# Ledger of designs, part 93: designed miniproteins, single chains, continued (5)

Each design is a single chain, and the fold is of that chain. pLDDT is the mean over its residues in the fold that is shown.

## One batch from the design tools (miniprotein)

Design m19447
Fold by ESMFold2-Fast:
Structure m19447 (fold): chain A 85 residues (1-85)
Amino acid sequence: DVGLIPEFRDLSEEEAEALFKKYDKDGDGVLSAAELKELLESLGASYTDAEVERIISIIDKDGDGVIDWAEFMEMLRRQKEALAR
């Protein structure tokens, strides 16, 4: 279970894709912990390094320490569902 990220409530899938691509500095289709932290901070979210690593550990099924686009979109959909209640 991923902790609630309230900033995702009003974020469209198009805006999420634009943010993912903006913070994917290497253009490899994945976000590192540092890149995810920068993305979350751009939304006004304040997370510690440990909290970002925990988010990654929950959604990173491959154990490589990065989030691909499919994992990011699954997280976004789950967050929007949880925040709509």
Scores: mean pLDDT 73

Design m19448
Fold by ESMFold2-Fast:
Structure m19448 (fold): chain A 58 residues (1-58)
Amino acid sequence: SIRDELLELIEELRRRFPDNAQVQALVDDAEYALERGASEENLRALKEFLEEVMRAYE
């Protein structure tokens, strides 16, 4: 599911960039959206955004 895909990406970003405050703040925002029950559309947009963030820092 999109929720599972986003959770996997969040875990990877926390593992790869633990000392990057900006990345960790974006991950915190994504976890908050998941906790609030954000729509699949919003979760998909967040996943695409976080994938772009990962590419930018790698």
Scores: mean pLDDT 85

Design m19449
Fold by ESMFold2-Fast:
Structure m19449 (fold): chain A 55 residues (1-55)
Amino acid sequence: TPGPVVQAAAEAARRLGRPDLAEKLIEASKNGDKETVQKYIEEAARLLAEAEGAA
């Protein structure tokens, strides 16, 4: 089961039109690939910050 941070990042990615990123994040979490999980969390956070700054 993904942790709260992974779930939050996946939800943000889906809301920003990136369901592919959400799926990759969940798969990396299931595989225990913590470095890849961190990379995708950072990408989701960047997209969220850009969306917030563009408003």
Scores: mean pLDDT 77

Design m19450
Fold by ESMFold2-Fast:
Structure m19450 (fold): chain A 65 residues (1-65)
Amino acid sequence: LERAVERLQRLSGLSREEAERVAREVAELIKQGKGKEAAELLQRRAGLSPEEANAVGALIAIETL
């Protein structure tokens, strides 16, 4: 999850604590098969574009396997 948190901070400007919280919520949604909701959460809370949200979501999925 470390690489996803670092990338999320770089793209969003969120603090480490905020990025860790967002990444954990997204990881939980991905584990539930809610990939679309995970991408929407990233766009809303971190201000990411759809492309950035998909990239970060994929990285979170890889790091939580």
Scores: mean pLDDT 82

Design m19451
Fold by ESMFold2-Fast:
Structure m19451 (fold): chain A 74 residues (1-74)
Amino acid sequence: MKREEKIAEFQRMAELAEARGDPELVELYREMIELIKDPSITEEEQDKKYRELKNKIAELYRERHPEVLIEVIE
């Protein structure tokens, strides 16, 4: 997935989390976007942190919003 497409998808997911009243999920998606845009992080470190954040988001969705789990983990 292109960087721009990935950013757009996380922005969309953040908006959905905000609509559901989950500010913690909104913050995690914002962290994902910042991570992708951060010029000080190497691609390897970016991928590592990306995977970590993705797993945390998936866990929170399973716990709080099980009906939307597929939108996080595919």
Scores: mean pLDDT 73

Design m19452
Fold by ESMFold2-Fast:
Structure m19452 (fold): chain A 94 residues (1-94)
Amino acid sequence: DAKKLLEEAIKKLDEAIKAAKAGDLEKARKLLREAMDLASEALDLAGDTEAKRQLAVLATAAELILSSDDADPDAAVALIEEMKKVVEEVLKSL
């Protein structure tokens, strides 16, 4: 269960990166939230409170950038790529 949720979260993070690069910041925010819901559930099942905390910090920073009138979308993409690395590390440990 946790593995499948993390795999789906990675797919949503990839879609969020594509949306952000295309300038669709609203879609990027929606996909980021969907990815976080999936990852949060998976990490609760795995008991990985530290990875959950790390992802929450990165997601909050990315959402702030994607919601800003003058923010650089490339900065949000970099944060989402960091989130993918955290999820991939957890997935590898399962």
Scores: mean pLDDT 86

Design m19453
Fold by ESMFold2-Fast:
Structure m19453 (fold): chain A 100 residues (1-100)
Amino acid sequence: MVSNLTVSAPASVTAGSTLTVTVTWSGDTSHTYKVKATLFRIEDGKKVFVDSKFLETKELSATFSFTAPAAAGTYEVKVTVTDLETGNTVSASVTVTVTA
């Protein structure tokens, strides 16, 4: 079972620059994990899909690089980690401000 999911990203990033998201979790080191990071724009309290990336790993950490969108505003990165042997999943989110 996955636990202790931590998602780290800068509080702000310039439009068009690289947004680096670092993810760590706890789990069985013999298992394979699917890690999906999804970038949403927050518009009027609603999440609008922008981009997603995923990878599979036996490590308890992953790093994703997004290109920060051209539109300034409030964004959320949601990360989901799935233990592929058990099907257990955990999710966490961070807010990032994109500046012009």
Scores: mean pLDDT 88

Design m19454
Fold by ESMFold2-Fast:
Structure m19454 (fold): chain A 68 residues (1-68)
Amino acid sequence: MLESDIDIALARMFFSIAKLLAKNGKKEEAIEALEKAIELLRETLEREPSEEARELLEEAERLLKELK
């Protein structure tokens, strides 16, 4: 497994946690989890083009905007 694969997997976990936190009204924790996911996805995309990472980044940034 390459570092990019690990980062995408971690970003997916943080994104899932963020969605769960947002549904439960834990806005601050959801934002923190989304920021972690976004950081990992941006780093991955800088190193290697990935449609999966780009799509997930777009969704994470959209949710972050809704919460802020």
Scores: mean pLDDT 81

Design m19455
Fold by ESMFold2-Fast:
Structure m19455 (fold): chain A 67 residues (1-67)
Amino acid sequence: MEEYIKKAKEHLAAGQAALEAGDRATAVDHYELAINYLGKALQEDPDNEEIKKLLEEVSAALGAARA
């Protein structure tokens, strides 16, 4: 579980950095990977509020980057 959260946070940070640099396509790719890792983490701990909050944050960022 913790490893999935760590990977998700790494990809969220990389996606944010790409977006700051104006590379929305790379940001979308990183956000999609972050969601994938958070989904795996949530399967192991479905009541974990940190995972749910991160998933909401990444999902919102992905939606904005795709718009």
Scores: mean pLDDT 83

Design m19456
Fold by ESMFold2-Fast:
Structure m19456 (fold): chain A 60 residues (1-60)
Amino acid sequence: SSEDVARLVAATIGAIGAELEGNYDEAAKWYEVASQIAERLGDTELAEKYRKKAEELKAK
């Protein structure tokens, strides 16, 4: 839905903002949210990409 697309964009912006602040745990949480929304939209490749990004950030 258009609402899910807007939520996905917002979550991605939140993730990038947190990374710029050096807040990797917060950025990882936003990427996890973005991954779940992408999965609901049927974009499995994007969902997996964001899930892996969240895992990378948690390892920092």
Scores: mean pLDDT 86

Design m19457
Fold by ESMFold2-Fast:
Structure m19457 (fold): chain A 95 residues (1-95)
Amino acid sequence: ADEAYQKGVEALRAGDYEAAIAHFEEAIALDPTNALAWTLLGEAYAKLGDYERAAAAYEKAIAADPTNRYAWQNLARVYEKLGDLEKAAAYRAKA
């Protein structure tokens, strides 16, 4: 799990969002409770403009770690991009 997570972080830093997604999906398959992997998976999807998958990943991150303010803030931004302003406001209030 750690090796796949590290490869995901390296790919994300390099701007290789497709590779980052593949590595974070591998990390999550090995450890579905890895809130950081879910958070960075959401970030990679958001960078590609896939806001629906980004929202789903951030929701999983929050389910695993509700104290992750970064995931709450980014979920709010993603719902703004999707045009769901009521959800965006609700998630922003939790951040």
Scores: mean pLDDT 87

Design m19458
Fold by ESMFold2-Fast:
Structure m19458 (fold): chain A 117 residues (1-117)
Amino acid sequence: DTELKNTEEELKKVEEELEKIKKKPSTSNEEKLYLEVELALRYVLRAIKYEEEKKYELAEVFKKRAIEEIEEAIKLAEEMNKEDIVKLLKEALKYLEEGKLEEAEELLEKVLEELKK
């Protein structure tokens, strides 16, 4: 329906804007890492919502996008020697691969809090 479609288009625009900021050469590695984790969290939240709506194929698409963002975040965190962040992100990745979306959400929120310090 039109209202659901408008919400999806708004979420997509926010996601595209965050992806665009992440790819800017002027974006610092710390900001890029934060954006990658925020995008991963946003995609996990979308996957949870689609599972609740029994839209399992869409949930799987957003779960895969979250995995991709976490894998990029792990690489960047390793380059930055943020070992505690790497550990939390690897645990979140494992939960996503096991279909434990709520556990992955909690870990990604913890990573964002650590990155704000």
Scores: mean pLDDT 84

Design m19459
Fold by ESMFold2-Fast:
Structure m19459 (fold): chain A 60 residues (1-60)
Amino acid sequence: MSEAEKNVAHSEAAARAFGLEPEEAEKTVREYLEKQGIEVEDIKVATEDGKARIVNVTFK
């Protein structure tokens, strides 16, 4: 899988997680990326007003 494909998958996962609670956002991102066959090293969720605003993913 190319770096561009990983970036597209990350953007799609982040869009799905937007506005969720932090724990649900992390789970949503992880499950989506794993379904796409992408190995994830770390996921960091930045929140605003207790809701997911930005999701950063570190790939293996």
Scores: mean pLDDT 79

Design m19460
Fold by ESMFold2-Fast:
Structure m19460 (fold): chain A 57 residues (1-57)
Amino acid sequence: SSMEERQRRLQEEAERLAEELRRVFAARGHDPEVVVPEPATEEHIEQLRAAIEAVRA
């Protein structure tokens, strides 16, 4: 169904962003525990993007 496909895409995007966040932290000498919620929501995607921007600032 379209809902299952959308949820899969959200989960994949959340996992990708969490990995990016871990890489950005690692580059700055940090090792944060970044947990991806299951099921991931659009709000979680926004939170991960905001966290990446905050670490880069």
Scores: mean pLDDT 80

Design m19461
Fold by ESMFold2-Fast:
Structure m19461 (fold): chain A 94 residues (1-94)
Amino acid sequence: GKLAKEGGELAVKGGLLAAKASKEALPYGIGGALGGIGAIFEAEVLGNDEEGGTSAEGGGLAAKEGGEIAGNEEAKELGEKALELGREAKEKGK
């Protein structure tokens, strides 16, 4: 569905960002966002979008804040997008 496509796009972008961030020591925040996006995929498949959305929201917030602390705008953007997808998934799961 739509969330799976958006999550897939963010996962690709997150993977590229993680490869860059390995030189900047930002793996935890980005890993959290990617884990949350993966949780959306799993939750959509299992019919539990609320739980997947909560995980993505938390991981996205961590990546956003970690990016801000590290001065990495790409990590902040990834976190913001994961946070938005998480909120959307939670709303659909209710």
Scores: mean pLDDT 60

Design m19462
Fold by ESMFold2-Fast:
Structure m19462 (fold): chain A 60 residues (1-60)
Amino acid sequence: MLEERLKELGAGELREVTTVDPVTHVPRTSFVVKLENVGSMETAIEISRLVAELHRARRR
């Protein structure tokens, strides 16, 4: 559902990125979205909110 909403708003690829802390070796996962041709700031804000919801869902 969230992925479909992102596509409807004009967001490009949704990518999961995992980085490892070079000191503690603890992996951290985050989601990034490519914004191709977002026509308005309102749409960009909505996309960022949906990405935040994905981060929150993955938290648990």
Scores: mean pLDDT 65

Design m19463
Fold by ESMFold2-Fast:
Structure m19463 (fold): chain A 66 residues (1-66)
Amino acid sequence: MVRLSVIPLNEKGEPVMELSKTRDLPSREEAERWAKEYVEELKDKVAYVAVTIQEGTDVETRIIKL
């Protein structure tokens, strides 16, 4: 099981909680695909997106500028 968290950030770097999503997915590949699709939906709505993928004790976070 992989936990995906997508936290959109406004131009000031503040979280837009209404657009934040957390998903439990069966694989990292599915988490990456879901994150990519959702980030594309956010391109005209927010300035940045923080994507966190957690698999067991391993946590990877990236910030994407839209």
Scores: mean pLDDT 84

Design m19464
Fold by ESMFold2-Fast:
Structure m19464 (fold): chain A 69 residues (1-69)
Amino acid sequence: SALQEEALRLVRELGERGLISERQAESLIAAIRAGDPVTLRVAAAELRRAHPDDPLAQRLAELLEQLAE
């Protein structure tokens, strides 16, 4: 889906910028591909908490919440 593709792109970009670890990026990619709503909601909450001032991290959190619906 377009939402899934955008979420995967943002995970890679946040990883390249060093805002998330390689392990966190791999975990997020797996959760996005699997469509696990529980893991996606937890990940969205953690991104909002860890990076409240980063617009790309907040956008990824929004996409993860939409994918969890």
Scores: mean pLDDT 86

Design m19466
Fold by ESMFold2-Fast:
Structure m19466 (fold): chain A 64 residues (1-64)
Amino acid sequence: SSAAQAQQRQQLEDQLAGADRLLAAIDAGVPLYVGGRPATPEQVARLRAALEAVRAENQRRLAE
């Protein structure tokens, strides 16, 4: 693999690991902040949906 391909794979893996950690934190009830303020339930739900979408897309790309 070229250095660029290895770098791209590492970025996808890092994003997947980050999304997994944030989803685990949300599931554990860790407080989240948006713009320095406590996140509303609606903001948390939106973030969860976005993180799950990122996880699914990056898992798909890593499997290719």
Scores: mean pLDDT 83

Design m19467
Fold by ESMFold2-Fast:
Structure m19467 (fold): chain A 65 residues (1-65)
Amino acid sequence: PSEEEIEREILEALGRIYRWLGDHFLEKGDKEEAIYWYEKAAELFEKAGNLEAAEEARKKVEEIK
């Protein structure tokens, strides 16, 4: 794979981890932490070019607020 492809995969993986953290904190009732991690996940997905995952994460933030 190209370096660009590897970078995209790393951003995607990190975005998924941050989304998992958002889900984790939401299950614990910590809405502020959940929003923080979902917003960070959205930024990473957007950088990776995964606009659908970024939109889903942002929608999750709006649902929690």
Scores: mean pLDDT 86

Design m19468
Fold by ESMFold2-Fast:
Structure m19468 (fold): chain A 99 residues (1-99)
Amino acid sequence: DPARYEEALALIEEALNEIREEEIKTANLSPEEQERLDEVVKGILEALRADKEAALLAAELLRKSDEEGKRELVATLEVGYERGNILKTLEESIKNLNK
């Protein structure tokens, strides 16, 4: 369902931007650090656009997350992006929680 996928991507983008803005404010990030963080956010969103299963799973986890869970999910997405496999990283995170 294209509408469900677009909704999932929008929800993830909103969460990534909220955490990014919080980090800029709380950590007093330099312009260079802000640019690096923006590149990571863009990279994650591009990877999720290429992997619908990862996008849908991330959105489902995000909908069930509190503020702390949202931060942990964003960190998991960042690690998955760096590893080149967001879906596998999300699945491993769920498996380790025995859920």
Scores: mean pLDDT 79

Design m19469
Fold by ESMFold2-Fast:
Structure m19469 (fold): chain A 116 residues (1-116)
Amino acid sequence: MAEEMKKAYEGAVKENPDDASAWLNLGKAYLELGDYEKAIEYFKKAVEIAPNNAQAYLLLGKAYLRLGDYEKAVEAFEKAIKIDPNNKEAWRLLAEAYRKLGDDEKAQFYEEKAKS
């Protein structure tokens, strides 16, 4: 099942290498499999093709959080909220990334933003 999913999405990106959604779906598949480095690689392709896609930056940030790269997670989530400031999940995840960095004041500030 997981291998079939990978092959299907790998085929899709080979057929349509300029389709940001195909790269996004391939990244999601690797994220679900726990291959965070591959997920990051494919989400980076998605944001290169579609630089105004808030969801792609949100998923890139999630992959960085799982890998433990909290500074890059912050950068990705900040980009997501600049594109879509009404995405409460992005504000909450940005707060989580700041807590992982030990910046409790910024974490609390963004947690408050997620509630409003």
Scores: mean pLDDT 85

Design m19470
Fold by ESMFold2-Fast:
Structure m19470 (fold): chain A 60 residues (1-60)
Amino acid sequence: GSTGNPLEDAAEKLVQQAEAARAAGDLKLAAHYYRQAGDLYERLGKKEKAEEAYKKAEEL
C-alpha cells in the first residue's frame, strides 16, 4: 500500500515482487528483490526493515 513516501512505496513493492518470485519458486530472483528492498530501506534510514529484508534474502 501507499505510505505517502515514494521511496518507501518502492521498497514495499520490491518486497511484494520478492514474495511473488518466492511463491513461483524463483528463490534467486526473490533474494535479489529482497536485497534491493533492503538497500532502499537503508537509504531511507529504516534500519530494522532493511535488516529484515536482508535476512529474507539470506534465508533463500
Scores: mean pLDDT 84

Design m19471
Fold by ESMFold2-Fast:
Structure m19471 (fold): chain A 45 residues (1-45)
Amino acid sequence: HMKEIEEKGKKIYELEKKRNEALRQGASPETLRKIDEELRKLAEE
């Protein structure tokens, strides 16, 4: 249980970092949408 939660949290953390970096760089809405889609997939898992 704890291991599984920690692993999922790590993946979410990495995607959040990528999203924040994209926002900082002024990435397109399309790029941000793709990252948000990956986050949604992790939440579904």
Scores: mean pLDDT 77

Design m19472
Fold by ESMFold2-Fast:
Structure m19472 (fold): chain A 92 residues (1-92)
Amino acid sequence: SKSVEEAARELEREAERRGARAEVRVEGDTVTVTLSGVSVGQSLAAIGGGAEAMVLGGKAEVKAEGDTVTVTLSGLSDEQAAEALRALAGAL
């Protein structure tokens, strides 16, 4: 959706501003965020953001591998997914 796309671009800009890179992919009701070049603090922030998305009634799966963190969000509405992406951006 347009709101999810706008939130994804905001997350990509914030990651770049903070020395990391974010890639967001939307597939049906699933949003996958790949953060690379992240610090330990940014990895912990992403894990926290994923846990918060679970409270919205969706599913969040977080995987950390070296300097890369992958957050997969599913079962969320477009509005909830956009809010989760903005929360991730704010946590960076």
Scores: mean pLDDT 74

Design m19473
Fold by ESMFold2-Fast:
Structure m19473 (fold): chain A 69 residues (1-69)
Amino acid sequence: SHIASLTVAGHILAVGAVLEGLPQEEADAWKARIDRLGDEAEKATSPEERQRLIDELRALMGELHRAAA
């Protein structure tokens, strides 16, 4: 369970680095989506919910990488 939480946190940190290269308005929009996932991760009480959040974060990372390119 802690490993899953660390994975989510790790992806959030990596996303933060990418956000540094974006215009502030775009970065704010991405931060809102990341904050939502972070809030969901804090409220997740099951391994299944955490896995879903990891999958969503992975998809979000792909979208952000595409947007930042």
Scores: mean pLDDT 70

Design m19474
Fold by ESMFold2-Fast:
Structure m19474 (fold): chain A 110 residues (1-110)
Amino acid sequence: MNQLNQPKRVEGKVGEDVTLVVEGDENTIGKNNVNWFKQKPGEEKELLIYNNNKRKEGVDERFSGSKEGVKAYLKIKDLKPEDEAEYYANAYDHKGKKWVWGEGTLLTVT
């Protein structure tokens, strides 16, 4: 597998919850843990969630992760304007012996 599949865009409203999804296959998300990253223009990717559901220290408790089969989810509760960013997932490919990235989901907040 060359990349994970993410929706190109998700729209949310301030104060609402949103869930972002990534889909892989049995050799990526099916066998391995998923990590989630946030990126704003001009900034490096910031790790939010690692190993499916573990929040990186200092990351807001509004962020949580889960995995089911070949899909993984990033849930953001109580959306804030600063949550507007591109969100990326990665997972290791057991068959390809490499890390595989999603193309990113742009979250817009109104």
Scores: mean pLDDT 89

Design m19475
Fold by ESMFold2-Fast:
Order: structure tokens, then sequence, then C-alpha cells
Structure m19475 (fold): chain A 92 residues (1-92)
């Protein structure tokens, strides 16, 4: 599932940061932030790719499509934060 993939990536990033001396709380916070930024970047890439050939599309139509991708990215970002909190709690 996507949750399993996100969980593994969070743990991998957090593990690397902990090896560098970051606290568990710092490591998971940084991991969640990094993944959130990647999800926003993916949403931007999809907006660009899906609309590259739509030269006559209105600003309103482009904005509506962009919102759909950003809404999905925001939902995924919140899930990343939730998963990072769950993983941190298990370290206690």
Amino acid sequence: SEDEELRREIEEIAKRLREKGFSPKQAYAIAATALTLRLVGEALDKVIEENKDKKDMSIEELTEKAREYFDTANERAQRVIDLAEELLKKEE
C-alpha cells in the first residue's frame, strides 16, 4: 500500500539522520518535511505534464486542475505526518 511505502521511506530517512546524531523527534520531523516537499513537487510536475499541450485552456480551467493535484498532495502530506508520528510513538 502507499502507507507501507511512505512508512519505509520515513524510517529510512529518519534512520540516516539518527546515525548523524539527530534525536528521534528531529529525525522524524525532518523526514516528514522532506517527503511533504517531494509530494508538492510531484503535484507541480503532474500539472505541467498534463497541461503542456493545452495552449487554449483558460486560467480558470488551469487553476481548477492545479487545485485537484494540490488537494491530492495535501492529503498525502497529512498522511506522511500521521505516519511519522506513529513511527516516533513506537520508538518510545
Scores: mean pLDDT 79

Design m19476
Fold by ESMFold2-Fast:
Order: C-alpha cells, then sequence, then structure tokens
Structure m19476 (fold): chain A 86 residues (1-86)
C-alpha cells in the first residue's frame, strides 16, 4: 500500500441489512470506492446476524467523505464507521 502527500488512511466498517449477501456487500463497497476515487486494502468480511465489511480506505479527506456518503445513500447499508489511521 502507498500513501502519498495529501492522502489519508482510514479504517472503515460497513454494516449491511440482514438480507444482504457477502458478495453483494463487497460489490457495493468496491463500486462506491471506484466512484469516489478511493483505494481499498485489507478487505475483511464477517458474516453474523448482519454482514460486516471492514476495510482500509486510502484517499484524500474529500474522497473518503464521498465514499462514506455513497455508502450511506444505499438503503442496504445500516451504518458506516470511520476511524482515521496513522
Amino acid sequence: STIQLGETRSRVTVTFAPSVSPLEAVRLVRRAAEEAGVSLVDIRVTVGENVVVELTAIGTREQIQRFVDLLLADPRVLSVEVLPME
């Protein structure tokens, strides 16, 4: 993974509605990242009562904000948590 000047790294946790499959969840996340210009690394999927996708997002603050906004606009997404990293 490469971090450039002006880019930030954030851990993002996305919780999906119970009807959402792991494959659908990952596809939704990747589409939102592509639209926002965000790079995704360390994608992890946990299947419990809900599908939870944890990932590291790399981009400018504006790109990461756009990524989160795109995810929250989808009714299949219940919540998005963003934790800035070093």
Scores: mean pLDDT 84

Design m19477
Fold by ESMFold2-Fast:
Structure m19477 (fold): chain A 76 residues (1-76)
Amino acid sequence: MELTPAERRVLDALAGAGGAPLSQREIAELAGLSVPTVSKALRALEKRGLVERLPGGRYALSEAGRALAEELARQR
């Protein structure tokens, strides 16, 4: 499974939030990315079923996204 550097940073930021839904702005601050870059990465991750959209324009990891983030964290 190939993630871009931006997609990986977004995934890591969401995993670090412990399942709390985050806005694109909050993800951008945590990931050290611009909001447009986060928006593009979130669309790609959502299309792959790794992230879900929640009410109020917030995002959280899906079950598959959490599993992937845990595996990537073990590999460092």
Scores: mean pLDDT 82

Design m19478
Fold by ESMFold2-Fast:
Structure m19478 (fold): chain A 93 residues (1-93)
Amino acid sequence: MSIHGAVGQLDGSSTYRASLTGHAEGKRYRFTATLSISGAASVLAAYNAAAQAVAAGTSTIVMEAGDGNVTVDVLATNATSVAIVSLEGAEVE
């Protein structure tokens, strides 16, 4: 099963949030975000508040879905542009 989320863009130093819905509570998913990053800044992506440093390209995390939306928070510091190109979830066994 595949789930597709919102795409968006962030400029400067701020947080952008994308959300996925349609996942089943208690099932495990592989979440994949593809990021485009411009500037010499640091960027963190947080999947349901579990923050990790990311580079441009594809970032993947596997976790169990909760009762809410799965959120990807992108916090950029001094970035010229950060875009969430795609956000996707696929169920894993």
Scores: mean pLDDT 55

Design m19479
Fold by ESMFold2-Fast:
Structure m19479 (fold): chain A 67 residues (1-67)
Amino acid sequence: SLEEELEELLEELKEAFDNLDQAKMDEVVGRLLELAPKFSREQLERAVEELERLAYDDAAAKLRALM
C-alpha cells in the first residue's frame, strides 16, 4: 500500500542519514517526490516533518508546495 511504501521510505531515509550516505538519501528523496502527488495531506505532512528534522530543507520545501 501507499502507506507501507511511505513508512519504508522514511525508514530508509533515517538509515541513510545515520550512515551519512548522501547518494542513498538523494535516491529516497527522489522516490518521495515521485510519489508525493499520490500522498494525502497527512502523509505529506509526515514526510515534510521527517525531512525538516533531518535538515533536508530543499526537499521539504518541494513537498510543501504540493500541500
Scores: mean pLDDT 83

Design m19480
Fold by ESMFold2-Fast:
Parts: structure tokens; C-alpha cells; sequence
Structure m19480 (fold): chain A 63 residues (1-63)
């Protein structure tokens, strides 16, 4: 559901703020899987863009 995607995104943000970038990546990937299973809507599209941006930022921190 959209609420599950929001919860996963929030958990990813919390991990990111703590410097746990691998955990953040895992949560952001889970959020994207949930979002990709939902019908397209402005809210789904907006959240997906935010998750993709944060996922890219988290991945950059891993190397």
C-alpha cells in the first residue's frame, strides 16, 4: 500500500541520517518495490521521485 511505501521511505531516511547507508538503500529499494506495484497517481509519482533521489544519494555513500 502507499502507507507501507511511506513507512519504508521514512525508515530509509532514519538509517541515512544515522550513516547506515546500506540499511537506507535496502529500505529505499523496498519502498520502490511497493510503489511499482501501485496504480500510478500524482502522490505515487512524487514519492517515487523522492525515493529514487535518496536511493542514489545513499548508493554514492557506499564506495
Amino acid sequence: SLDEAKTLYQKGLEAYQKGDYQTAVDYFQQALRVLNGLPESPEVTALRKQVIRKLAEAVEKLP
Scores: mean pLDDT 86

Design m19481
Fold by ESMFold2-Fast:
Structure m19481 (fold): chain A 67 residues (1-67)
Amino acid sequence: SSKLEELRKLIEERSSKALPFALKLLEEDPSLKEQVEEVLRESFFGRIVLHEIKNFKPTPRFEKLYE
């Protein structure tokens, strides 16, 4: 999807906007969880962002996504 391509671009640029973009994407479309995690695992910087997502104190809605 175009949103996953935007996420890849932010990760490639090592953008500080990558983390909030990934969190917003997961909150707006929980069905993309697996695809977002795959994109984040493709690079060293992406794996740092994935680690930050796992350490984030999410809302109850976001917690259900990672059950």
Scores: mean pLDDT 76

Design m19482
Fold by ESMFold2-Fast:
Structure m19482 (fold): chain A 58 residues (1-58)
Amino acid sequence: SEEEIKKVREELIKKNQELYDKIVAAVDAGNQAEYDKLMAERDKLIDEYVEKIKKLKE
């Protein structure tokens, strides 16, 4: 389970970096709606990560 936890954490880091790149691109394009949507997706990603870690700690 500890190795699974580490893999889940590394996936979060990778997805977080991909979201960051998309957020920067949306800002550069002046697309405020896309920026707001990506920020909401980031919040959901963090919440899902917390829930996954809780399940893996059983």
Scores: mean pLDDT 82

Design m19483
Fold by ESMFold2-Fast:
Structure m19483 (fold): chain A 78 residues (1-78)
Amino acid sequence: KEEELEHLKAMSFGLGAGKAVAEALGDEEMVEWLEKRYKEIIEKAKSLFDTKEEQEKMKKELEEEYKRGVEAGRKALA
């Protein structure tokens, strides 16, 4: 369970970084694909928890990793 969460967090970060790069390159189709993968990761993470409190906590952690990835991608392109 914990290993799965670390994997989902790493994927969330990577998708965020990828989105920043795709947006900078004007690749709208890739941006849409990456956003779809990110939504799937959020739903998968929610399915790992039985309480709404745990689901919301995990959603926030994945959202923070995604934002961190976007920022890292944007900095790499600057």
Scores: mean pLDDT 81

